# Ledger of designs, part 105: designed miniproteins, single chains

Each design is a single chain, and the fold is of that chain. pLDDT is the mean over its residues in the fold that is shown.

## One batch from the design tools (miniprotein)

Design m3654
Fold by ESMFold2-Fast:
Structure m3654 (fold): chain A 100 residues (1-100)
Amino acid sequence: SALEEELAARIAELGRRIRELIDAYEAGKVSTEEFVAGLMEEVEGLMELYREAVRHNAPESLLLQIQIQLHEITELLESNPEVPQEVKDRAREVTREVLA
């Protein structure tokens, strides 16, 4: 459906932005602070997109794609010792809410 295509496109765009941010960080183009802030913005974006998808009864396959991206970001933040504990706690909170 048109709604499913729109949601899929938005999920793909968020994934692209996350990848670009990771690439920029690994290339030394952004600081750890900027990287963390950017990833947390995308985490909040994925959470809002998940809520919208649930509200519109989107297919489980699209919900799963959002859940996978959110989990991957959370794992990335958890594995970085430079990331503040408060940020890791917030990312885990969002992931737990979406996976519940």
Scores: mean pLDDT 84

Design m3655
Fold by ESMFold2-Fast:
Structure m3655 (fold): chain A 81 residues (1-81)
Amino acid sequence: AEEALEEAARLGREGDAEGAIEAAREGARRARDPRARLAAGIAEGMMGISLGVGKVAGLSEEERGRLVGRAAEAGLRGLRE
């Protein structure tokens, strides 16, 4: 789960919002621990909301990717606490 969220944050920073969300989704799918799966699912939801907000706000593809990357980083911090 952590590794998948790190990858999602990286992809978001590179401007790939859809790739970031897919990485988090794959991490949730592969998580065997229910807590890790829930945390990854919540992070995926936050990233999806961030992407939607970015589209409504008229942000560029790269700006939307960075916003999604920040949501992935927040999810990763939650998992490490």
Scores: mean pLDDT 75

Design m3656
Fold by ESMFold2-Fast:
Structure m3656 (fold): chain A 55 residues (1-55)
Amino acid sequence: SLTPEQLKALEDEAFKALKEAFKNMSPDTTLEEFQKKVNEISEEYEAKRKALEAA
């Protein structure tokens, strides 16, 4: 089962990824491109969470 420590680590990782994505935005970055990046980060978080819960 997923521990509080594992959940916090996943949340911290996702937050760091979101912060880096935001920093890497250029004036030419479209809303669609940014939304795609946010969705990728969310999917990675969900995949890792499910893997830890299944272990």
Scores: mean pLDDT 79

Design m3657
Fold by ESMFold2-Fast:
Structure m3657 (fold): chain A 104 residues (1-104)
Amino acid sequence: ALDFSAPPVLEPSEGFELVAEREEVREETDAAGRRLRLTVRGVIGVKYDPEKGKYVVEVVVLLERYDAETGTAEAVFAEVEIEYMSLEEGKKKFEEMMERARRL
């Protein structure tokens, strides 16, 4: 979502290469009749560490709530993990984090 009002947190950290990204959107109406857009955003970034001979994998998952009447976006959940792991393990953590964000 290239929305001017949305917080830009869709990129991995500096020096990491984007390997995977996913955005999931749902709409809700609260008890006050307010239209809310809930967006789960996730990215996987990878960086090779030549000193350790290993890959560093960054997994970031964010849940944003957007109020269509006010035009405001708010981050209501964020989870970040950066560690030495395989890409396959990183993808597994990504799916687990995305599922946690979806349940909020």
Scores: mean pLDDT 78

Design m3658
Fold by ESMFold2-Fast:
Structure m3658 (fold): chain A 102 residues (1-102)
Amino acid sequence: MRERLRELAERYAPRAAELRAAPAPEARELRREMARAAEEELVRWHRERFGREPGPEERVEWLRLLAELAAEYRAAGREDLALALELAAEGLGARLLEEERR
């Protein structure tokens, strides 16, 4: 999992840098797009690897790992990678919260 999350961070880092320079309305929309794309990629990876949808327990574990890796990247001065992982965590967290409201 950690290796997959690092790949995700590296893929989205350039777009995360763009978000830091964007005006607030555009930045919000780009953040939503990136969060959705990151969630879709992780869900697809899980389905390909394990042959099933990720449950809430796996999504909570992913949120923990995303926060951990983001903290590691911030400590290393890699704000672009940290932001990319934080956006992925936002997408996953929003979906988990939606499911609990049902």
Scores: mean pLDDT 73

Design m3659
Fold by ESMFold2-Fast:
Structure m3659 (fold): chain A 75 residues (1-75)
Amino acid sequence: ALPELSEELKEKIEKFFQTLLMTPGESIEENAKLAGLNKEELEYIEKLFEAETGLSVEDFLKRAREDLKEKPVIV
């Protein structure tokens, strides 16, 4: 069964996205482990994120990395 959306799970979700923002080059699975999420929790969060934002967590990471690559123009 999928875990219920508890306060504990909400804290893990928040930590997961904070870690993604700090290290957009890391894999989703590695960031999930850092936030204390297991595979089932990660799948549930990916579904929720897509439903709320219309954007997959994977696509979000790709875009964040590409944006950061373009930004550091010293000229």
Scores: mean pLDDT 68

Design m3660
Fold by ESMFold2-Fast:
Structure m3660 (fold): chain A 106 residues (1-106)
Amino acid sequence: VEETLRLLEEAKRIIEQLRSGTLSPEEARELNERLDRLFEEVLRSFHELYKDLFPEELTSLHELRAAFAKLLKLLDPERWEEMSKLDSFDRNLALLETAAELVRSL
């Protein structure tokens, strides 16, 4: 739990920096690349944290993204549909915020 929360906090901080509009294009690109790597780490930590709740669905890292997407689609299909239309950056932001809410609800 603590490691997952730390990764989510770090990713949120990067998102806030990107939204501040004070970064150069080069700095924004480097932070976006860092954010993508953090998403993979968050999804891995999410799998470890929630494996007792969803063991059948989260058997591998490759399936974890699909299982997370299925979970969101079941909980809020309209939000998922809108998120699927976003570019990768905005979709990643929405996924991160949803993951943080799920972690905080535990």
Scores: mean pLDDT 63

Design m3661
Fold by ESMFold2-Fast:
Structure m3661 (fold): chain A 91 residues (1-91)
Amino acid sequence: MKLVEEAEKLIEEARKLIEEAMKLLKQVTNKDVILKGIGLILRAMGLLFDAEYYLELGKKGDVKAAEEAIRLAREAIRLAQEGIELLKSEL
């Protein structure tokens, strides 16, 4: 199922971006930026968890679940990228 393969690729991309954001977070000293960065990372992690749940349903043949996994993974990517850009602006 092509939707499942797309969801798996997006989930893996989201995971890598969240890991990059967490590494950048350790290098930032501005407390306001750290707090905002943590908020974005935690939201991205929550969306990634939901995406992985819907991916498992998609693998069992639920097409709508596979589509929801893609949507959630894309939103996790967006938040993780926003976090990376914010954290890089302080380096």
Scores: mean pLDDT 89

Design m3662
Fold by ESMFold2-Fast:
Structure m3662 (fold): chain A 75 residues (1-75)
Amino acid sequence: SAIGEAARALADEAGAQESVDGAELAARLNKLADQSPDPGLAGALRAAAHEAGRQESVDGARAARGIRTIVDSTG
């Protein structure tokens, strides 16, 4: 899906960084969730956004793995 591909691109971008800003990651995940026609994928992305938004920074590799797991399990 287009949203799944966009989420994978976000994961690749995050994984290339040592850390990503939690609020920025949350905003990007929420935007993908809002654009997703699949309620399962949208819900998982929103849950990930909530967790990212509670942190000042998120490890890039951990963020990438989390996003890829969501896409693989809900796509």
Scores: mean pLDDT 86

Design m3663
Fold by ESMFold2-Fast:
Structure m3663 (fold): chain A 82 residues (1-82)
Amino acid sequence: SNLEEQLKKAEEELKKAEEEGNKEKMARSYLRIGEILFQQGKYEEALEYYKKALEIAKELGNEELVSRAQLGIAKVKAALSK
C-alpha cells in the first residue's frame, strides 16, 4: 500500500539522519514513522516512535517538535482508550 512505501521512505530518512548525527532530522523522522504507523492502526508502535521523537525534541529544546510529539502521544492514547 502507499502507507508501506511511505514507511520505507521514512525509515530510510531516519537511517540517513542517524548516520549524519542530525538529531532534528531524527526527531522529524520518528514523528513521520509514528504518523504512518498510527494510520496503519499500529497504535502501540506509533506511541513508541512519538516517545522517541519527544525525547530528542526535549534535548534540542525545540518547542515545535515537542508539541507535535505530545499531540501524537495524546492521539494514540485516545485511540487506545476506545
Scores: mean pLDDT 89

Design m3664
Fold by ESMFold2-Fast:
Structure m3664 (fold): chain A 80 residues (1-80)
Amino acid sequence: SEAEELIKRAEEKVREAERLYRDPSTPLEEVRRKVDEALELAREAEKKALEEGDKESLRRAILIEARATALLMGNWVRER
C-alpha cells in the first residue's frame, strides 16, 4: 500500500537521523534536517494510513514520529 511505502521511507530516514545523533562529531544542524525529513514522511504516512484504515501502518507512523520528536528533545531514542 501507499502507506506501507511511506512507512519504509520514514523508517530509513529516522534510522539515519538516529545514527547521526549518536555520532558526537555530527553538527546539530545536520541532525535537525534529517529529523525534519523523517517527520514529514511519517506525517504523510499517518495521513495515508488513516485514509486507508491501515492500523498497522498508523501504529508504525506514530512510533516513527515519536522517535523523531525525541531526537529533538534529547537522548531518549539513543537508548532504544
Scores: mean pLDDT 79

Design m3665
Fold by ESMFold2-Fast:
Structure m3665 (fold): chain A 60 residues (1-60)
Amino acid sequence: MMSKEEIIEEYVERLRANPRLSEGAVEQLERTFRHLASTLPNEEFRELAERMLSQIERHL
């Protein structure tokens, strides 16, 4: 199972690969994921982060 840090790193890399997102937007989203990771259990964080990332990728 991936650690929270590994999940965040993977998602940040996916966000950086998106040409519609500026570096500032990626940094803000990384801060959001790090905040969520500090407040939520691993499983809940992973599920929420996957959902958020999927929505961002589909609607940008």
Scores: mean pLDDT 77

Design m3666
Fold by ESMFold2-Fast:
Structure m3666 (fold): chain A 89 residues (1-89)
Amino acid sequence: SSQALQELQQKRKEVAEEIATQLRAIGLEFDIRLALKRKEPVPEELLEEMEEELEKLEELIKEGKLSEESAKEIEEMKELLEKVKEQQE
């Protein structure tokens, strides 16, 4: 039925948003690590964006929407963020 198709499209949109949040966090981690490798200061805007995306990912973990492997990657991203903040403040 058309209703079943609409429900599938809505679920697909939710999953796509979850994946997009994870991909944004991965990209931000890459940019942070690139700055560190180049011995350049990490822009405050990157740290703020990373913190926002990590907060969204923590909510997804609480909702049981992320794998245990993804949760571990997020923990490693949080440790990176904390370390950079300590070194720059």
Scores: mean pLDDT 82

Design m3667
Fold by ESMFold2-Fast:
Structure m3667 (fold): chain A 65 residues (1-65)
Amino acid sequence: SASDAAREALINAVKNEKTLEEAVEAIRNDPRLTPEQAESAVAVLEGAVERGGFEKAKESALENS
């Protein structure tokens, strides 16, 4: 589903990229997502980073793999 694609893109970007900025760009450039879906995924990632930082978000993504 579209929601599953957005979730997968978010998890993969966090796992594969070194910084929040790189992860955001990876999500925005994912051809499987509409611009609206990409921005929704970016908002979720930014909220997670605001609460616990990028490294903790990355650890969580690795545990859910």
Scores: mean pLDDT 79

Design m3668
Fold by ESMFold2-Fast:
Structure m3668 (fold): chain A 86 residues (1-86)
Amino acid sequence: LPRFDSRPQTKAESHILHTLTFIRAAGYLDDIYEGLAFASLKRVPDELLPRLYAMLQALRAVEPSPKTQQLIDRAIAALVERGLVP
């Protein structure tokens, strides 16, 4: 299950939380949040990409919405483009 702590301890961790939050907002509320999700993802430092990947996989496992699942898959693809091995 995904664990979303109420507030991140660092600015780098806040980009992970924002990425996950905006992916869900894009899936359930408004497509404008898709741009914000991918902008936040670009701000996640390379050392934290494995953590973001693990959280995206955990979210994917429990996400019932096909639209939100597609956004998660696109986010994972963006991490692979940055050098993350799936």
Scores: mean pLDDT 79

Design m3669
Fold by ESMFold2-Fast:
Structure m3669 (fold): chain A 87 residues (1-87)
Amino acid sequence: SELDALRARRQALVGEALEIMEESKSMDEDTKAKIEELLKEFSRLDGEFERAVAAGDLEAARATLERMEEVVREMRKLVEEAKKKQA
């Protein structure tokens, strides 16, 4: 179902965010602070996703997942840029 697909997509994004959080522990303090702010935004969006699903608004849930994907992409970019500077 569409709901099952959205739930699976959300679970994958949560997993990736947790991986990035773990990787950030070995990064410089500035990078850690930026990742922490993006994780706060990710958590806020995750709450919006759950509310949209509870309301049966699958279009809003999909739009929120797209925003969550953008946040995860930004977090990944920050980690990769930090790794290049430390190499």
Scores: mean pLDDT 87

Design m3670
Fold by ESMFold2-Fast:
Structure m3670 (fold): chain A 64 residues (1-64)
Amino acid sequence: YDELIEEAIAAMERGERDKAAQLLVEASKVSPNPAEVRVLAQGVRDGDITAEGLRAYIEARKAA
């Protein structure tokens, strides 16, 4: 799971938005919160979530 999230963030940082969204969909299949991760994938596709925003969200989850 964590590996797929890190790959998605790295893809976003490279400007590979479609690949990042696909990796987030794969992460949702093994996530304890699949609905939440699917919302993130959709936001990435729609351009509503930036690489910085995605990283900040994941770090906030790790801190909680």
Scores: mean pLDDT 75

Design m3671
Fold by ESMFold2-Fast:
Structure m3671 (fold): chain A 75 residues (1-75)
Amino acid sequence: SREEQLAFLEKLIPQVLPHRKFTPEERRRIAEAVLEFIGELSPARLAWAQVRLNYAFELAKDLDELLELIRGEKV
């Protein structure tokens, strides 16, 4: 289910970004942005999620910018 996918991603975030501190609310917002980017959970899309989180995190100045970078650019 979508809720199970979001719960999985929320647990993944601190594992991918171990040097960053996020509140539970921030982890939920990040998980939602990641799920929007990948569409659904699969092994290949988990790899995309990890790469995208690291990419967005390198560039973002704040949470709002992080969420926009995770969702992807409007081409």
Scores: mean pLDDT 76

Design m3672
Fold by ESMFold2-Fast:
Structure m3672 (fold): chain A 63 residues (1-63)
Amino acid sequence: DLAMKILKTLAEKGKMSVRELAEELGVSQATVSKTLNELKKQGLVEKVAGKYVLTVEGRELAE
């Protein structure tokens, strides 16, 4: 359940890059990027200044 781990990590840490998420979660950057693209398509995360943050919907789901 990588999607929920990403959402909860972003809720805890704020904004993170693909590399920072990959290092924190112990998975490849390619796997994180794929999951982030799916979450962005669902409106749960957005990319700001090269980093990913939760939307309002993403924060509600993470908590």
Scores: mean pLDDT 84

Design m3673
Fold by ESMFold2-Fast:
Structure m3673 (fold): chain A 98 residues (1-98)
Amino acid sequence: MTTVTAAIGPDGRLSAAAHNEDTGSALAFGNAPVTLSAGPVTVTGTGPDRDAVTGRALAYTATFTGLAGPGATATAPAEARESSSPESTVTLTITFTA
């Protein structure tokens, strides 16, 4: 089983960390499609989908490959900060099962 945690940093960059019992990897991205390989599975995500006026993070889309069949897609709602602070952080957790 692998757990993937993703967060948006203050620069709007998406960071993802994958942990398997023996192997983990961390990836950092900025407003681009995200591909994370975690053992036998791969996750490609796009996000955040932002409001054009406020810049608030609205949603993420993650596509799973190698878990329960190729092309499984999940959308994770993100908690958005209304603060004008550039330090807004949004965390997502994605769990994979073999």
Scores: mean pLDDT 42

Design m3674
Fold by ESMFold2-Fast:
Structure m3674 (fold): chain A 73 residues (1-73)
Amino acid sequence: SALVEQTLAHLERLKQWAEENIKNQEIRDKIVKLIDDTIAQLRALAAAGDYDGFLAVVRETEEKLKELMEEEK
């Protein structure tokens, strides 16, 4: 699915951005790990055809990323 591929590509770009731009190593490592774990989980859900689970994981990951970004401030 193009939407699945676009979502995964977006997360890979966000991971690269975090590696290059987040100065706090602990927060950077947490964000990178969250993105890596999320990409693996989303690939598994897409392969299983579980698109409701896919959308739920995207939502949960967005909330967790927001919390980690606020912690950096």
Scores: mean pLDDT 85

Design m3675
Fold by ESMFold2-Fast:
Structure m3675 (fold): chain A 63 residues (1-63)
Amino acid sequence: SAREQLIAANRAAAEELEKKIAELEASGDKSVRMELLKLLYEIARGSSEFVRERIEARAEALA
C-alpha cells in the first residue's frame, strides 16, 4: 500500500540521516555540533512525521 511504501522510505531516509550525523559528530568540533543541531531541526520541520520524530529525538540527545 501507499502507507507501507511511505513508511519504508521514511525509515530509509531516517537511517541515512543518522549515518551522516554520526560522521559529523565524530569530528569532535564544537562548531560542527552546533551546526548539526540547526540542520537537524531544519530537516525535522521539512520531513514526514516518522523522519521528523527520529531527527527530533536525535537533536534532543545531541543538545
Scores: mean pLDDT 66

Design m3676
Fold by ESMFold2-Fast:
Structure m3676 (fold): chain A 96 residues (1-96)
Amino acid sequence: SITERFRERLKELGWDPSLLSIGVAIEAAFLEPNPSGEVLGRLLNLSEESIEKLGKLSLEELLNLTEEDLYELGVKDEEERRAIVLALEIARELLA
């Protein structure tokens, strides 16, 4: 499952197990009837500014974003960019 895959990824990266909630959030967001950047941003507990910037994008547009694209969109916080990139990486593998 995405949860098990994310757990292994957290272990590999040496990240805190509390970030396991991100994997669950991704699964929930992409199983929504109308998945959007706003739903993903809320579930990842991003800042309101970052949620607003992502909320204008469709799921398909989100899946094509790179970390550089996120910076250009105005997601200037490095921790938030890393969380989003990891979420999108896992989502791409789940939806492949």
Scores: mean pLDDT 67

Design m3677
Fold by ESMFold2-Fast:
Structure m3677 (fold): chain A 84 residues (1-84)
Amino acid sequence: KDKEEAEEAEEELRKLAPEKAEEIIKLAKEAADAALNVGPEEAGKIGLELIKLARESGPEAEEAIAQAQRYATALYNVKKKELA
């Protein structure tokens, strides 16, 4: 189900912020990896950059931020379960 959430959020990001979707997706993956392997401070720094890019999506900025956070959270949950 977390994998389905990640796929849905990725698709929505591509619709809401097509110019920035690939960078947002890359940062979300880096944030999830940092949260699991480095710690919350490093993950937080990457997360702020992700939010900044999503905010630059224009009129749909709030929805892009929501989908970026949804994607990062779902990806973190998928990776965490794979490690358990």
Scores: mean pLDDT 76

Design m3678
Fold by ESMFold2-Fast:
Structure m3678 (fold): chain A 75 residues (1-75)
Amino acid sequence: MKKKVEELKKQLEKLAEEGKISKENAETAIEVLDTPDGEEAVKKYEELLKKGASKEEAALEAANVALEIYYKKKK
C-alpha cells in the first residue's frame, strides 16, 4: 500500500507540471492521500491499473475520487 501511495503522488505531481491537472487540485488530492479517507482513491488507482489503464488515466481518476472526498468534508 505505502509504495502505491507514493507512486500515485509522483504521478499527480508530474501531471500538474504537464498542465493536465491544476497544481491546486493535485496538492489537494495528495493531502487527501495522507489521510485514512485517501484509501478509496488509492484503491481506484490500483483497480484501473489492473484493468489496463495508463498510469496517467488511473492517477487522474484517483485524483477525482480524492477531490470528491475533500469537498464532501468541507461542505
Scores: mean pLDDT 80

Design m3679
Fold by ESMFold2-Fast:
Formats: sequence, C-alpha cells, structure tokens
Structure m3679 (fold): chain A 75 residues (1-75)
Amino acid sequence: SDAQRLYDFMTKLAKSQESEERKLGVIRALAAHLLSLGLSDEEVASYVKKLAEEIGIEMSDEEAYELVKEVKDQL
C-alpha cells in the first residue's frame, strides 16, 4: 500500500537521524503525509507509535494520538 511504502521509507530516514529531535521530526512528517493520503486519525496514530517503537522512542497510545491531532491542526 501507499501507506506501507511511505512508512518503510520514513523508518529508514528516521534511523539515519542522529538526534531524537530530528527523529521526532520524521515521525511528524510521516503523520502529515499519511493524513494527506486520507488515513483516519486512529490509523495514523498506529503508524506513529509503530515508528517510535522501531527507532527507540518511548511513546504511549495517548501521546501518539495527541501528536496526530497537533499535526492535523497545523495542516
């Protein structure tokens, strides 16, 4: 799927970042692009949490959902 392809690309990009701040920037970019593809807030939050876990960033379900909400408000 387009979402899975984007997730795979962003995961590789996030792993290449040296700082946590830059890794979080990639997570926010993933959220923005997935929302633009028409995914639901719940689907995007799931991808956000999965990427955070994959790159070693502690993130709760609530924090993932709040990040998606913030990104959506900034679009």
Scores: mean pLDDT 86

Design m3680
Fold by ESMFold2-Fast:
Structure m3680 (fold): chain A 98 residues (1-98)
Amino acid sequence: IEEIIKNFLEALKKGDQEKISEELKKLAESVGMDPDELWEKIMEKVAERVPEDSTAVEALKRVQEGDLEAARILGEALAEVLGLPLSKVLKIVEEVLG
């Protein structure tokens, strides 16, 4: 699952929509979710962590622009949704997006 998370974050950083979709499907399969359900849960958890005048979509755009705070928020959302230790996910986030 760590390799899939890394590939997903690399695809997101590059804005490669086809690769994002491919890696999201693999992540969903690894946790027994539908890809659409996983994406919705990730976006919901990102939205809970951004300021009230911001959106989850804006946070993902900031991740692509190299914003480390946005990257941390995405990492926290991924850890919660995937049921993984935060420290493990944040290490992957730092390696790919840091």
Scores: mean pLDDT 78

Design m3681
Fold by ESMFold2-Fast:
Structure m3681 (fold): chain A 71 residues (1-71)
Amino acid sequence: SSAIERLAAETRKKIEELREKVKDDSLTIKQLENNEDFLEEALKRRDLAAVERVSRTVEQLEKTIEIGKKE
């Protein structure tokens, strides 16, 4: 239970940090909001596999944002 709560908290923090970085990108903001909703639903169900899936998706979004900013 503590492991799922820690992963969810870390993922939520990453989503918030990414939202600050992409303030002008409405599509990416929408994707981050959708992932936050999926994360909260997965946490309510205590579904570690679903929390891990959201975490991976957010990591992929972070990588895409980083690549776009390196130009």
Scores: mean pLDDT 81

Design m3682
Fold by ESMFold2-Fast:
Structure m3682 (fold): chain A 62 residues (1-62)
Amino acid sequence: MTVTASATVTGDLPDKDAVARAVEAHLRDYMERHGGSISFTLPVTDADGHTGTVTGSGERTD
């Protein structure tokens, strides 16, 4: 079983790397539990009004 997960964050969001790593960790956990593949692009806004885009992908190959 092989699990891959990646995420990138663009825009004005502070701590982009931390957000990307958190998304990647959640995708990895999801893929390990449920399998399959997923890809998404989501607009995001933080509590301070910074805007950005999160792009993620995950896959489990047995």
Scores: mean pLDDT 81

Design m3683
Fold by ESMFold2-Fast:
Structure m3683 (fold): chain A 103 residues (1-103)
Amino acid sequence: MREAIEHAEAKLPEVEKEKEEFLKLLGDTEEVKKAFEAGKAEIRAMAEAGASLDELAAAVAAWAAEANANPDDKLLLAYAAGAVYAGNELLLERAKERLEAEE
């Protein structure tokens, strides 16, 4: 269990680099960056409002499905990517909090 969390944390710099490369692939425009940050902010806002991990996962999956249905919509794809990114960060944060409580 700890090894999985440590492995996920060790991959955070790689995830950040992958994010930057993905945004460049979508054209690296201000609109693409704003869409990504908006998607991230939506999932973060849901978590702050008390959404469960299952509810956050469902919202992320819905955005990913919408983006996959509209592959030419770069802004929608950036928004969905932001939602996925925020979902993964929140999962890691809550896993770390639980690990501290179990010590």
Scores: mean pLDDT 74

Design m3684
Fold by ESMFold2-Fast:
Structure m3684 (fold): chain A 94 residues (1-94)
Amino acid sequence: SAAAEEQRELMVALVTAARMVERKLANPDMPVDELNRLGEELLEEARATTRREEALEALEFLEKVVEELMKNAPEEEKERARALLERLREQLLA
């Protein structure tokens, strides 16, 4: 079904994003172009291997990163980010 394919794409995207963020945090001087090339490899790997458990762990990691990045942001922005993350979690658990 379309919903199952959307859920699969979401899982793959979350795992890929989490791994890219982890690599950038480990090497803050990494150029965006290098990170984008790495992202292609990580996306291919995630498409082959990602399961729900890995996607949920990736979301939890990204939630912590977003909270840290937004610590000084306006409350409206923080609430919007929290709402988005809640929707993503709901989609993964559907």
Scores: mean pLDDT 82

Design m3685
Fold by ESMFold2-Fast:
Structure m3685 (fold): chain A 99 residues (1-99)
Amino acid sequence: DLNSLPSADALYEHLVRRIEEAVREGKLQELADELIKTSPFSKEEIEKIANDENLWNVPEYASAYLRAAGIYLKKYAETGDPEFLEKAKEFVRKASLLF
């Protein structure tokens, strides 16, 4: 579904709505896994990104931003810390601007 939305604003609105619905329905882990699968990165590369704060500041591609959003959604699901949810939305915004 991500590739079916060509405009940045439409893609951002779609992803934010999916995040909000996943939070309400308790399906946040499922959405996080879907976003992580969007990127060609390996599981080991995801773990490196998740544990290296510097990598969050300089991803080069839209798929890296979507994977970062997925990782922050997992952290939010585990901790309940709203800062992780806000970071996930920020990375979704950054990804949308590259489509």
Scores: mean pLDDT 69

Design m3686
Fold by ESMFold2-Fast:
Structure m3686 (fold): chain A 76 residues (1-76)
Amino acid sequence: MIEELKKKAEELKKQYDHYTKAVEIARENARLMTPEQAARARETAERFSDLAKKLKDQYEKVKTEIERLEAERKAQ
């Protein structure tokens, strides 16, 4: 159980890093575009940023659950 949660935390961290990098790339590309294309690229960056934020929140929750289960195991 705890091992599975640790694997889930690693996957969430990978996804978070992926979307954080995608935001950086999208914003960089927007600088080379027309205003209309740049607006669309920034919208995409905002969506990726929001997704990264949600992934980070999920990662923190999983870490908290791992800590709780490890404490529970020690008590039993």
Scores: mean pLDDT 80

Design m3687
Fold by ESMFold2-Fast:
Structure m3687 (fold): chain A 65 residues (1-65)
Amino acid sequence: LLDKETLKRRLTERGLGARAEELAEGLAGHSPAEILNMSLAELGKLGIRDAADLPPVAEVLRELL
């Protein structure tokens, strides 16, 4: 399962800066594979509200696979 502090650090490194904490909180406790298989509506409930968030989040998740 994804750790909040690890996600926050890696998302910040990918340029999500101010949104890294919010995204890390929403994504923590899920597996990378689970998130990569979610619909856009489900991702929105986890804090991914903009399609521009998808590439850096996907990069972090692939790194953790």
Scores: mean pLDDT 77

Design m3688
Fold by ESMFold2-Fast:
Structure m3688 (fold): chain A 92 residues (1-92)
Amino acid sequence: SENEKKYEEIKKRLEKIEEKLKEIEEQVKKTTDPRELLLLGASAGVLQIEATVLKHEARKHSSPEKAEEIEKRADEIIDRAQEIELEAQAKI
C-alpha cells in the first residue's frame, strides 16, 4: 500500500539520520577546532530539522501506531542532536 511504502521510506531516512548523528557526535569529541565545532553544531541542527519533518510525514502517511514509533525515534534524535550542538558550542 502507499502507506506501507511511505513508512519504509521514512524508516530508511530515519536510519540515515541516526548514522550521521553518531558520526557528528564522534567528531565533536575528537576536535577542538572552533571552525569544525561550528560546522558540526550546524550539521546537528540540520538533522534536528530533518527528524522534525519525518514526524510530520509519519503523521500524514502512516497508521497511528507506526507514526508513534517514528515520532519516538525522531524525538530521541532531536534530543541527542540538541545535546551534541550544546557540547560543540561549549568547546568553542
Scores: mean pLDDT 87

